Designed miniproteins, single chains, continued (5). Designs and how they scored, part 64

Each design is a single chain, and the fold is of that chain. pLDDT is the mean over its residues in the fold that is shown.

## One batch from the design tools (miniprotein)

Design m18204
Fold by ESMFold2-Fast:
Structure m18204 (fold): chain A 80 residues (1-80)
Amino acid sequence: SPLEQELQKLLEEIKKELERFIKEKNLSEEQKQEADTFLQTLEAEAQRVAAEGSDEEQRQFKKEAEEAFKEFLERLEKEA
């Protein structure tokens, strides 16, 4: 579906931005592991919502994922 494609694109963009941030800020191994866990959690939730969620739930997840990513980057930046 178009929404499933949008979710996949968002996850790819988040992963790319996060890898760039890690490289530019020279993050610790602990911070890199935290980033990997964050991505795995988002990917698992995206797959569940795509399989079992309504269109409204998919749209809501996209908004929540964008906010969660923003908050996560702010936290990593403060720690770096």
Scores: mean pLDDT 81

Design m18205
Fold by ESMFold2-Fast:
Structure m18205 (fold): chain A 62 residues (1-62)
Amino acid sequence: MLSKEELEKIRETAREVEEIMERDPSEAAVEEGRKKIKELAKELGMSEKTVIEKIRELLAEE
């Protein structure tokens, strides 16, 4: 069960990654996005795969 703060952080990171990829779909931009996901996963004590899954669920719901 995710707290409201954890869910908000996931949503914010998802928006940042999406904006980076829309602005510059280069390999460097993709790597920056992955770095943000990795940092969020570490902060929340989750695996990178779990965070990516939650981001996809959030984006698919909108």
Scores: mean pLDDT 73

Design m18206
Fold by ESMFold2-Fast:
Structure m18206 (fold): chain A 120 residues (1-120)
Amino acid sequence: SDFIDEAVDLLKKREEALGDKLISLGVPEEVVEEHKAKAIKIAEQMKERLLKAKTVEEKIKAVREGEEELIKLHQELKEKILQDESLTEEQKEEAIELLEGAIEDVKRAAEALIEYFEKK
């Protein structure tokens, strides 16, 4: 329980930090706030699935579902940023690099969680 709470809290903090950086680069605040709200919802849903999971296999499935949903959400934001006519090419490139980094962080966090459950 405590480990799951810590993992979800770290995920939320990472999404807040990502959002702050995107706003600083010039991504519209309303777009970033909508993205953060959706990411927090995915994190909470993953937590609920993990708390209800009875087997290691069910816990791994919950982590993978959360990973897939977060990666999809970040990819959708990348598409919105690329279509945003208010952003310069340089702002778009920097924002896309941040989002690609966030996707890799999601993948690493999922692997760490899966390894934890396989050992417990």
Scores: mean pLDDT 87

Design m18207
Fold by ESMFold2-Fast:
Structure m18207 (fold): chain A 58 residues (1-58)
Amino acid sequence: MLSEKEIEGAGKAAADLGGVSEEAGRKTGEYVAKGDLEKAKEAGGERAANSAAQTSGV
């Protein structure tokens, strides 16, 4: 499991690099933290999910 700080960083990366809203980015980061990349892509799109995964080191 990722730390709260890592989840927050992943969400920010999803929003900034994926071009999605702060809320969509945060949901994407939370799904990445759970290891659910499919749900992450659904929440923020593929680019946002990949950005979150890269930022969190997964």
Scores: mean pLDDT 73

Design m18208
Fold by ESMFold2-Fast:
Structure m18208 (fold): chain A 66 residues (1-66)
Amino acid sequence: MKELAERAVELAEKILEVEPDNEAARDLKELAQAVLEGKLTLDADQQEALRRAVEMAERKVEALEA
């Protein structure tokens, strides 16, 4: 979970460098930071949603860097 949250922060920050007003990227970063700080514990469904969000963010970053 920590590794997934760390990756989510990294990807969200890359998106926000190009699109500072991207609400989905800001929400992803805030969620992942809360997990890393131990302020939030995700259930199994929320963990799967975070994995999917990371996959989508990876594709978004690849498109922005192309």
Scores: mean pLDDT 81

Design m18209
Fold by ESMFold2-Fast:
Structure m18209 (fold): chain A 91 residues (1-91)
Amino acid sequence: SKEEIINILRELIERLEQAVAQSTDPLAKQALQNLVDGARSLLERIEKENLTEEQAKEEALHFLDVAIDVARSLGMDELVEWLEEAKKKIE
């Protein structure tokens, strides 16, 4: 559902913000902050521009794929696992 996608993106933002706060690596902080900004932008589009459930699903799945790639590059195994589970819930 669209509500489920919104809830997943909100939880993702919280997890990413915690990761930004805990990271001491400037490269990791920047990459994670870019994901926070992207997730917030996507949420705003879903809520304010009234994206259809299908459009929200397609954009969320694409964003989660990008987030998985970034998290893997940073060695954030627990975040990768959570993202893969979130993706399955939307699929």
Scores: mean pLDDT 88

Design m18210
Fold by ESMFold2-Fast:
Structure m18210 (fold): chain A 75 residues (1-75)
Amino acid sequence: GSGLELTSELDPESGELRLTFSRVEGYSDEERARQDEGLRAAGLPVPVNTGGQTVRATVTEGPDDRRWTLHAPVP
């Protein structure tokens, strides 16, 4: 099993892609640190603990240069 889940949803009306990164409870500090390292190496946002261990990040296409903006909560 993995201590991290990633889900993706595409809204067909708005064209917005939503990526949800969530952390599963029950993993050791060493295993969580290993997962966080892997996410950093892949250039993905590392989930922050805001009380519920769940972080939502939204990717929205910009109007200029077709750039994507990743929105994630700060700790």
Scores: mean pLDDT 50

Design m18211
Fold by ESMFold2-Fast:
Structure m18211 (fold): chain A 86 residues (1-86)
Amino acid sequence: KEKLKEKLKLKVEVLAEELKEEIGDDLKLITEKIAEELNKWKSENVEIKAEVLSDSTLKVTLTVKLDDGSEEVIEEEFDLEEILKK
């Protein structure tokens, strides 16, 4: 669980940096594009849903399919302004 949460955080950070290089300083557009990219992910064991909460805030829901067929739901919120502030 914790490992997936950290992996998600790292991927959001990488996407934010890549989009900032491509798009520039439009934080709202970066946030929207990150949500679009995350929603395009398909994995055998993980479903990802990304929602834009504000011009700089993103909510990501991970649904993890376990070996026994049960599901776990993980929710994480990201502030893109804080992520891109160095």
Scores: mean pLDDT 76

Design m18212
Fold by ESMFold2-Fast:
Structure m18212 (fold): chain A 57 residues (1-57)
Amino acid sequence: EKREKILKISNEAAKKIQEVFDEMNKEYKKNGPEAKEKGDRKAREIMQELYKKIDEL
């Protein structure tokens, strides 16, 4: 079913987003707002890819 593929894609995206935010929090102490902007952009890219993969199903 499409739902199984969606769950796998969603779980992978969630894991990647969590890693991005963990990295952003570590870098924020050194790079401040620039680290946050970088992390936010990366998270958006992951979400866009997630939606694209779901749409392709």
Scores: mean pLDDT 79

Design m18213
Fold by ESMFold2-Fast:
Structure m18213 (fold): chain A 94 residues (1-94)
Amino acid sequence: MEELEEQIKELEEDIKKLEEAIELVKQGKLEEAYELAYEILTPLLQKRLEEAYKKGDKEKMKQVLEQGIVSLETAIGLLKAAKDFEKELEERKK
């Protein structure tokens, strides 16, 4: 239970960092956005972000960051479902 809650919290913090990176892109701070987001993203999204950054393509950087957020939100949903399932199994043992 606590382990799943810690994983959910870490993913929520990663979403917040990606949201901050999107705001940095809007401000034209592309290098800061790239550095903040790079370690959070999967290898495929890291490559797409790097390509967009090298071209100065703000719209493409924003799209890659938004894809990262959706992926993390999906993972959180799955972890919350797993937590609810484990809680239901514990109740049945009482």
Scores: mean pLDDT 82

Design m18214
Fold by ESMFold2-Fast:
Structure m18214 (fold): chain A 64 residues (1-64)
Amino acid sequence: MEELRERLKKLREEVEKLKSTLPSTNITVNIAEGLVRLAEQLLEEGDYSHAQAMLDDAEDLLNG
């Protein structure tokens, strides 16, 4: 699913940008990074529904 791959790329870039601005101990950014990594693994395994859920959670954390 190409939309999920594009969302993953966008969220990875957003997390990296936030990591350059916020302290490494920022819990929200660390959780979002973990969710993005899990989504990437799930996409590689073909589990699109769980990957989408992880990306949705990461987007909610980063956007409020």
Scores: mean pLDDT 78

Design m18215
Fold by ESMFold2-Fast:
Structure m18215 (fold): chain A 82 residues (1-82)
Amino acid sequence: SEKEELIKRLQKEIEDTQALIESARAAGNDELAAVYEEYRRKLQDILEKLKNGEITPEQAKEEFLRVESEFGRRVRRLLEAA
C-alpha cells in the first residue's frame, strides 16, 4: 500500500539520519549533528502523524519532500561555511 511504502521510506531516512548524526559527532561537528537531530525529529513527527491517520499519505509525502529540501539546504550551507 502507498501508506506502508511511505512508512518504510520514512523509517529508512530516520535510520540514515541517525548514522549521519553519529558521524557528525565523531568528527566533533556538534552544529551539524544538531541540524541532523532536528531533521530526524521532524521525520519522526511525520511518521507518527501518518501512522495514527492524522495526515494522509499524500500530505505526508509533501511534508517529507519539504523537510528534506529544507534540511538539504541547511546542511549544504553549513558545510560550505566550514
Scores: mean pLDDT 88

Design m18216
Fold by ESMFold2-Fast:
Structure m18216 (fold): chain A 80 residues (1-80)
Amino acid sequence: MKVKNKEEAKKRIIELGKEAVERAPSDETRKMIEGTVKMGLDLLDKGADPNRVLLAVELAIAHHLGDEERFEEIAKENLP
């Protein structure tokens, strides 16, 4: 999934974080997801590429949730 600008990426990251937090199996996992979202938003504010930040956040969230199938899906579509 591609975003056109920083604002679209911010909205997407916030939505992904909210959904992931609701699926988090523990308080520790929730904090890791929240930290990932915060770092992604900070990188966007510093002028990082919106699609690269979104990809990194999606991968990190899948990793923290232990969603190996989702991690593989994202990596297969976006990484060599």
Scores: mean pLDDT 77

Design m18217
Fold by ESMFold2-Fast:
Structure m18217 (fold): chain A 55 residues (1-55)
Amino acid sequence: MVSDLVSQGDELRRQGEIARNDGDFDTAESLFNQSDSLYSEATSIMRSETSSWSS
């Protein structure tokens, strides 16, 4: 579900913020990139659901 992807994205963002505070910038960047990908996927799914009649 879209909610699941958003929740996973939020969790990864929190993990990234913790990594940044610990000085692990590489891990933080990876986690933020993962979060952005999940949000993009959630948006894509929402758009697909609204256009399901034409697909």
Scores: mean pLDDT 78

Design m18218
Fold by ESMFold2-Fast:
Structure m18218 (fold): chain A 80 residues (1-80)
Amino acid sequence: SEEEVAREARRLITAAKNGVELAKKWKETDPERAKQIVESIKKIIDRIEELAKHLSPEQAARFRKEVDEIKKKVEEIEKS
């Protein structure tokens, strides 16, 4: 159902945001671990984008906005 898809997308958004904070934490002490976390976040983002195709345009737009914010934070981590 659309509700189940939206719930799963929300869970994945939360996981990706937590991953960003974890990657930032490990960046200075373990850059390799931070890189692996970033790779995991990218896979989560791909899954969210796949799920968004099954949502209403309004809901999909809200999730895409949050994904774009996460992508920006990932890029900031990779540039450092």
Scores: mean pLDDT 88

Design m18219
Fold by ESMFold2-Fast:
Structure m18219 (fold): chain A 98 residues (1-98)
Amino acid sequence: VNEILSLLSEGLRGILEVQAETLYPDKSLEDLSVEELMEILLKMGQNNPEVPQSFVDEIQSLLESGTVTEDDLIRAMAELARLLGDLETAERLLSLLE
């Protein structure tokens, strides 16, 4: 988790922190689990009309499976970064999937 968060741009991290304050007001991003970070991504996708419904549906399905992994989080975070135009952050995150 901390390694994933360290690769985020200031802009993407800021957006995540705002969403995290809404869902988990007593936690920092570094204190969140993989599942809690995926819930933040789901809410960001739902609240942003530029994010396609297929992305939202994939995140929801992963959360409902109860088996969310760090690799799932990395892929979801990279896709969200790409959808928001942050291609450098997407590439940095995907490098963790070696």
Scores: mean pLDDT 77

Design m18220
Fold by ESMFold2-Fast:
Structure m18220 (fold): chain A 65 residues (1-65)
Amino acid sequence: VSKEAALDIEAVGIGIETGVTVRTERVGDKLKFTVEGEPDQVAAAAKKLEELAKQTGVAEVEAVA
């Protein structure tokens, strides 16, 4: 399984769990996660996604509240 596919699946799961919209976009050899929703939910989702990105080293997170 590619790291990209695994990251996309996890990001979607985090979005469902926290009640935010998560969009995944490929930027070169990295993934970008854009998180939209209520500020508190966005903060929680962004924290989880940043931890996931840190573990893999191939993603970045952008929060929009």
Scores: mean pLDDT 74

Design m18221
Fold by ESMFold2-Fast:
Structure m18221 (fold): chain A 88 residues (1-88)
Amino acid sequence: MLSREEIDHEVRLAIAEIGLIVLAHYPMPAEEVREQAKRLAEQAIEAGVSYEDLAKLFRGAAETARRLGREDIAQVFEEMADELEKKA
């Protein structure tokens, strides 16, 4: 059974994932997506999400953006994942 700490971590990951999915779908310029993604990443790390897990979420969000034909947004998410992986 999941401990309280494990549940808290999974909830934080889920919130970050939902935020990235929203950013991938919401019609806004790539530069604005970058700003929002940066804030989301900072909040997730501050809340205790690992750099490694967050990087994986950004990679998944990039794939979602590509399926939507939003290559510019996919590139933003991949660049964010690369930066997070360097800090892991």
Scores: mean pLDDT 81

Design m18222
Fold by ESMFold2-Fast:
Structure m18222 (fold): chain A 115 residues (1-115)
Amino acid sequence: MEEEERRRREERNREFTRRVKELVDEAKKDKSYSKEEIAKRIGEIFRELGVDLDGMTEAMTYANEIGPELLSAVVRGAGEALSKDPKSVSQVTGAAIRAVGVDVERWLKERRERE
């Protein structure tokens, strides 16, 4: 039903998204991070927190909104961290595709607003 496990799951997803946002924001501010370094750090966060598809999709959606280079880094980092299981790699790819789909739908909505 609604137990400690649900809370832990939501907290992990939120912490993961927050860490990704911090990393992306730092990279934008200082520009001292290389794309490869960002990918490695994101992979570490994935390994540490072990987030679900929902958390992956949220983080990738945020990265995609900021730029395709960052989405690519997130996908690469997560893929490398989860490369132990081929299914995990497929899930990461699926989450990235969904994130792009969300961006496209939002773009269409903004277009309809006659901007």
Scores: mean pLDDT 64

Design m18223
Fold by ESMFold2-Fast:
Structure m18223 (fold): chain A 72 residues (1-72)
Amino acid sequence: KVDELISKGSTLAGRGDFDGARRYFIEAAEEAEKEGDYHTAASMYLAAARLSRDPAEAQELREKARELREKS
């Protein structure tokens, strides 16, 4: 479930495991998108971008979020 993936991502981010946190947030975004919840999916991609520390990857994730906002 999306909520469980978000919880795991937040826990890993708190422990400094940003790669793991990012992957969980992306998975949460994909699950939300499958359910047609584009708003939640976009928010999860933004959360993943914030945890990514790599500016190029963060920008790509933000672009995915913007595309989903248009579907909302």
Scores: mean pLDDT 80

Design m18224
Fold by ESMFold2-Fast:
Structure m18224 (fold): chain A 72 residues (1-72)
Amino acid sequence: SLEEALEALIAALRESPDPRLLAAARELTVLLQQGDLEGIRRALESLLAEFPDSPLRPLVEAALAEVDRQLA
């Protein structure tokens, strides 16, 4: 589910020492609480663009697939 994919990604982002990834975790948490699917999609696309070689890429892509499925 989207909630499960986002919770897994947010947990992984919070384990990072990078303040940008911690900020992304906070943003995604707020967007998830608001139910802002378009906002979540934009935030996830920004994460892929900013961190293309991240080990978190599969989690970001999984969350994007769930968002796209709900927006279709």
Scores: mean pLDDT 84

Design m18225
Fold by ESMFold2-Fast:
Structure m18225 (fold): chain A 79 residues (1-79)
Amino acid sequence: KKEEDEKALEEILRKVDEMLAAGAPWSEIEKWVFEEIKKKGLSEENRKKVLDYLFDRGVADLKAAVDKVIDELEEQRKK
């Protein structure tokens, strides 16, 4: 399955480039990527490579998405 894991990584990265070229918003790209990681059962090592690739390719708002999740958790804690 190591070859399948590497092929899944390549496929995800290629699709990310296609989505960015098509002008898809970062939220759509992130959602699709997370769903594909789940479906393909990508290793933690290759999941990190995907996240690093998203950062390098201009999905820089990943930090904003993370911050929103943290804020939501804090709001739930206060209620």
Scores: mean pLDDT 68

Design m18226
Fold by ESMFold2-Fast:
Structure m18226 (fold): chain A 95 residues (1-95)
Amino acid sequence: EKEKEEAIEKVRELMREAAKLLTPEAQPLMRKTEKETVKLIEEGKYEEAKEYLEKGGQDAVVRSLAVDPSNVANVEKAVELIKKAVEIIEELAKK
């Protein structure tokens, strides 16, 4: 229970930091991705949470680059933060 709560908080922190690096047009998609990923973690659906986060994160990145192609450095940092969130879900799934 505590491990799940700590994982959710870390995923939220990483997703919010990633969102700050993306364009305003990507913000609603990042919020939806965070909300659904957290819900799936709460339900113990870790593989679904991982897939949803990877897909939603990729869609947000693509949208951000379509609006501002010059924002590639911030997008690369956002991708790294999303990968760290995925790793937290993978570690939680092992327990």
Scores: mean pLDDT 84

Design m18227
Fold by ESMFold2-Fast:
Structure m18227 (fold): chain A 90 residues (1-90)
Amino acid sequence: NTQEKLKIIEDALKSLGKDVGEITSEEEAVNALVNKVELPKGLAEELVKHIINESDKYHPGSVKKLFELPKEKAVRDLAYVIRYYQTFLA
């Protein structure tokens, strides 16, 4: 299940036009958010942890609901969450 969530992070970053490789670990996901989205490391770590644990802390939409959606919609909605973090929390 964690690998499916990491793949959704990868696909969300690619949908935002970010040049990212395969994301197969939480560390790679954090590094992609820091290096490609320019999130502070602590915020990137918090976002990845919230996604993996399906928690809902900072967004108008809930990461808990992302994984109840078809994969294509989860990718779209996670891209929105990443943009929300970048705009309002970074």
Scores: mean pLDDT 76

Design m18228
Fold by ESMFold2-Fast:
Structure m18228 (fold): chain A 103 residues (1-103)
Amino acid sequence: MSRADLDRETQLGVLDIAIAVSKITLDIAKKRGDKATQLYSEGVLLYYQSQRDVLRGTMSEDQFRESLERSIKLFDESVKISKDETLKKQAQRQREKVRKELE
C-alpha cells in the first residue's frame, strides 16, 4: 500500500513536469504562429493531463479513451500540416505510442 502510494506520487510528479513543459511549448508555438507545433503540443498536453487524471482517479475509462482519440487526431493534423521533418517524426512517434494505449 505505502510503496504503491509512493510510486503513484513519483509518477504524478513526472507528469506535472511534462504538463508544465508542454504548456510552455504550446504558449511559444501560439506566439510564433507555428500551427504544426501548436497541434503537437496540444496533443502531448492532453495525453499527459489524461494520464494524470487517471492516476488521480478523476477520469473514467470512457473519458480516458476519448481523450486519447482526441490526442491522436491532434498528432495526425500536426503531421499533415508540418513542414519540419523532426516535428513530423516526433508527432508520428507520439501518435503510435498513444494508439497502443487504446489496445
Scores: mean pLDDT 84

Design m18229
Fold by ESMFold2-Fast:
Structure m18229 (fold): chain A 59 residues (1-59)
Amino acid sequence: SAIDELIEILSTYPADHVLTDAELEEIARKTGIPLSTLKLMKQQTGGTAAGMIKFLEQL
C-alpha cells in the first residue's frame, strides 16, 4: 500500500531527521500520496521521520 511504502521510505532517514519540503516532494512523487497530505502530516507530527511513522502506525 502507499502507507507501507511511505513508512519504508521514512525508515531510511534518521529518527530525528526533520523532513524538508524537497524530501516530501520526492516522497509524493514516489508514493503517489499528495504533497498537501504529506505537509499536513509534517505539521501535525513536527515533521521528524520517527514522528511521521508513529502517526501512520495509529491509522
Scores: mean pLDDT 86

Design m18230
Fold by ESMFold2-Fast:
Parts: sequence; structure tokens; C-alpha cells
Structure m18230 (fold): chain A 63 residues (1-63)
Amino acid sequence: MPLSKEEAAKKAIEAAKKGDGGEAMLAVIQGGGNPELAATAGAEAGSGNIEEAQKYAKKAVEE
């Protein structure tokens, strides 16, 4: 059950703010995003790079 792009972006950004890379990546993938960018967003989120994770999550969802 796919998320809308807006829902995916919001959930990915919220997960990234929590440092939850797995949830950020999952949200992007469920939104039909780019899996390579989703993996990058997850890695940045897990490393505490919240701002970079948000940027990559948005790009992944826009794909």
C-alpha cells in the first residue's frame, strides 16, 4: 500500500529527526522513491546527519 509523496516525505523527515534511519528509508521506499537515495537518507539519519537525511529523503521521494 503506497504512501503519497507528501506522506512519504513527512514520515521520512520525522524519522530522520528521531535518528531512525530504518523508518526513514522505509517511508521513502513506500512512497515510490528512489531506493539508492532512500538508502543514503537512512544512512545519514542513522549517523545523526539530520539535515542531510531530510534533503536525501525529499530527493528520493521526488524520484
Scores: mean pLDDT 75

Design m18231
Fold by ESMFold2-Fast:
Structure m18231 (fold): chain A 90 residues (1-90)
Amino acid sequence: MEEVLELLKEMASEVNELALEKNVPSEELKEISEKIGEAMKIVYDGNGSKEAIDKALEILEELREKLAKKYPEIAKKIAETIEKLKELQK
């Protein structure tokens, strides 16, 4: 669980830095942050279970797809975190 939450926190920090660098509007950044927070809450409440991580991965994949055209660098960071989370489940 701790490793999963640390990866999500690191991603959230890096996404926030990229959003500030790219001048992402505060309303859009709020929506992105809320989705990342939702994924983190699911993992925390599920005590890092495989089922909780799978649900968090689903949320992150949806967020990545939504951002891919408009903010490709942010989408890439989310995709990298998804890959790392999947490797931790092996």
Scores: mean pLDDT 83

Design m18232
Fold by ESMFold2-Fast:
Structure m18232 (fold): chain A 93 residues (1-93)
Amino acid sequence: MVKLVAEPARYDAATGQLTATAKLESDENTEYTVSVSLVAEGHSEIVLGSAKAYSGQTLTFTAPAVVLDPNLTIRFRVAKGGKLVAEAEAPVV
């Protein structure tokens, strides 16, 4: 089973930078593709970045974003061989 332990994403209003961090946990020693998106109801999902990772790796993504709603979330997706295998969400703080 694959799982992401996502931390609350941090938004710096002075710089407009959003930082999203998650740790990948898996019982398989294989390569995954992890992507992160900014999600708000009624808005198009904004892809912030993606990276390849193995179990035990901590991934940090930093991207410019305009965050004006305290109910915004980040969504991590984990894919293996192009198929979605895990998903995790965290609030923006």
Scores: mean pLDDT 77

Design m18233
Fold by ESMFold2-Fast:
Structure m18233 (fold): chain A 100 residues (1-100)
Amino acid sequence: SMRDELLEYARELLKKKGFSEGRIKRFLAVFGYVLDEFDEMEISEDNKTFKFKKPSGLAKGKKEITLDELIDYLRSLGFSDEEIEVFREVLKKYIEMKKK
């Protein structure tokens, strides 16, 4: 599935950056949750706003979240700047796959 391909891509990027198995597992659990919330959504032309079909807990019960709000959520969970960089790269791949 697209979800499984993106999670494997994230795992390989984190391994190349030298993250521990525990950090990788935590990242994949949170990113998997984000992808599950993103299963039915529309992406703005600038790729900075995500609109959900249903209210999302990720968006505090709203139907829309910005990339900046999503990054703030990850920072609130204690992810490092390097992990957030991986998140941005994998999210970019997700957007490319959705627009093909």
Scores: mean pLDDT 80

Design m18234
Fold by ESMFold2-Fast:
Structure m18234 (fold): chain A 96 residues (1-96)
Amino acid sequence: MSIIEITLKTLNEIDEALLATLPQGRDAAVAAVEAVFKKIIDELPERVALNILKTYKRLLELALSRETDPERQALLADIIAVVDKYIKEVEERLKK
């Protein structure tokens, strides 16, 4: 499978997890997205995982800059914090 196909499928999996769990509340949505990030870092090569997570973070930051609803701003900020956690974990793995 090409790098483009892996990236697009993975970004779609994050979006599907978020949309499926969002009606259950912010904590459930954040937990579901974190499970996908953990799968990304465990199953994909480190550089591929890092590029996908950094791309997703950039999309979240753009969404946050345009969001006017405080609850959605809080959700986006929570997900950005989780993405940063997993980016740092992958960067530490790449140092070894």
Scores: mean pLDDT 82

Design m18235
Fold by ESMFold2-Fast:
Structure m18235 (fold): chain A 60 residues (1-60)
Amino acid sequence: MTPDQLVKQGIDLARQLGDAPSREESQALAAQLSKVLAQLTDAQVAEVQAATGLDLSPLR
């Protein structure tokens, strides 16, 4: 997986987390997003935050 693919996956997961209808879905999406963010550099995490408007610091 390329770094660009990880950034795109992070953006998609963050958007899904915002739209999640249940607590269980929110927890599952947050866990997946946290795993993706752990593979990103600080600059790439900032790119995901800028694209989604979310503070992702708690998930690192």
Scores: mean pLDDT 75

Design m18236
Fold by ESMFold2-Fast:
Structure m18236 (fold): chain A 77 residues (1-77)
Amino acid sequence: SMKEEFLKKLEEIAKESGAKKINIFVSREGIQIEVEFDGSVTSAQYFARKAELLAKEMGLEVKVELGGNTVKITVPY
């Protein structure tokens, strides 16, 4: 599905961006991916922006939350 393709591409981008930790889980709001960077707010901001652009390109509505060096992205059901 398009949502699965988005998550796969996003995981690849996270790894390329130097993610320290990547966690994918199912929540009440949808499928969630949390990415932690090694103390880098700049890397987190860059990744968040890439995620927003990829979602727009793929026609997906997503929620992106930036918290310091951590980015949380929710793909609704």
Scores: mean pLDDT 83

Design m18237
Fold by ESMFold2-Fast:
Structure m18237 (fold): chain A 68 residues (1-68)
Amino acid sequence: EATERFREAVRASVRERLEQADNPIEEKDRLLAETDAAVAAGHITPEQADLFREVVEEVLREVLKERE
């Protein structure tokens, strides 16, 4: 399923970037800005962007919990 494949790829990429970032909140803001730009350019659908934002929020919470 395309949605599951997309979710897996996004989760892996987001987790890697946030785990390596010294400030995961700032990195999250950058990822969300990239997503907004992709939607504005028509490269992804609003549904794909919503899925991406949800995954970013989930992974951010996991990373922040690991740091506390």
Scores: mean pLDDT 78

Design m18238
Fold by ESMFold2-Fast:
Structure m18238 (fold): chain A 98 residues (1-98)
Amino acid sequence: SQRVLEAIEEVKKRMEPLIKEVIEKARERGDSRAVRDAENSLSLLETAIELAKQGQTDLAVYYALQGLNKLAHAAARLGDIKSVEKANELADELLERT
């Protein structure tokens, strides 16, 4: 569905700056697990976009939600509650649109 692709692309646009900030914070603190989880969140989101382009709507939403979950876990490890809240907000918005 074009609507689902657009919803996931909007989530990606909002999520990418947040992922970059979380990765930078994780690197500064030497938290290799938080770095890995944040990098994996980006990979999962890129997979979601490709699945959405192929019309695999439900699977695309699943991977996008997994990406947001990984970002939230990385942010939580760093005590970054604002980024946890943003990831949860994006997940709620995605579920409302899909």
Scores: mean pLDDT 87

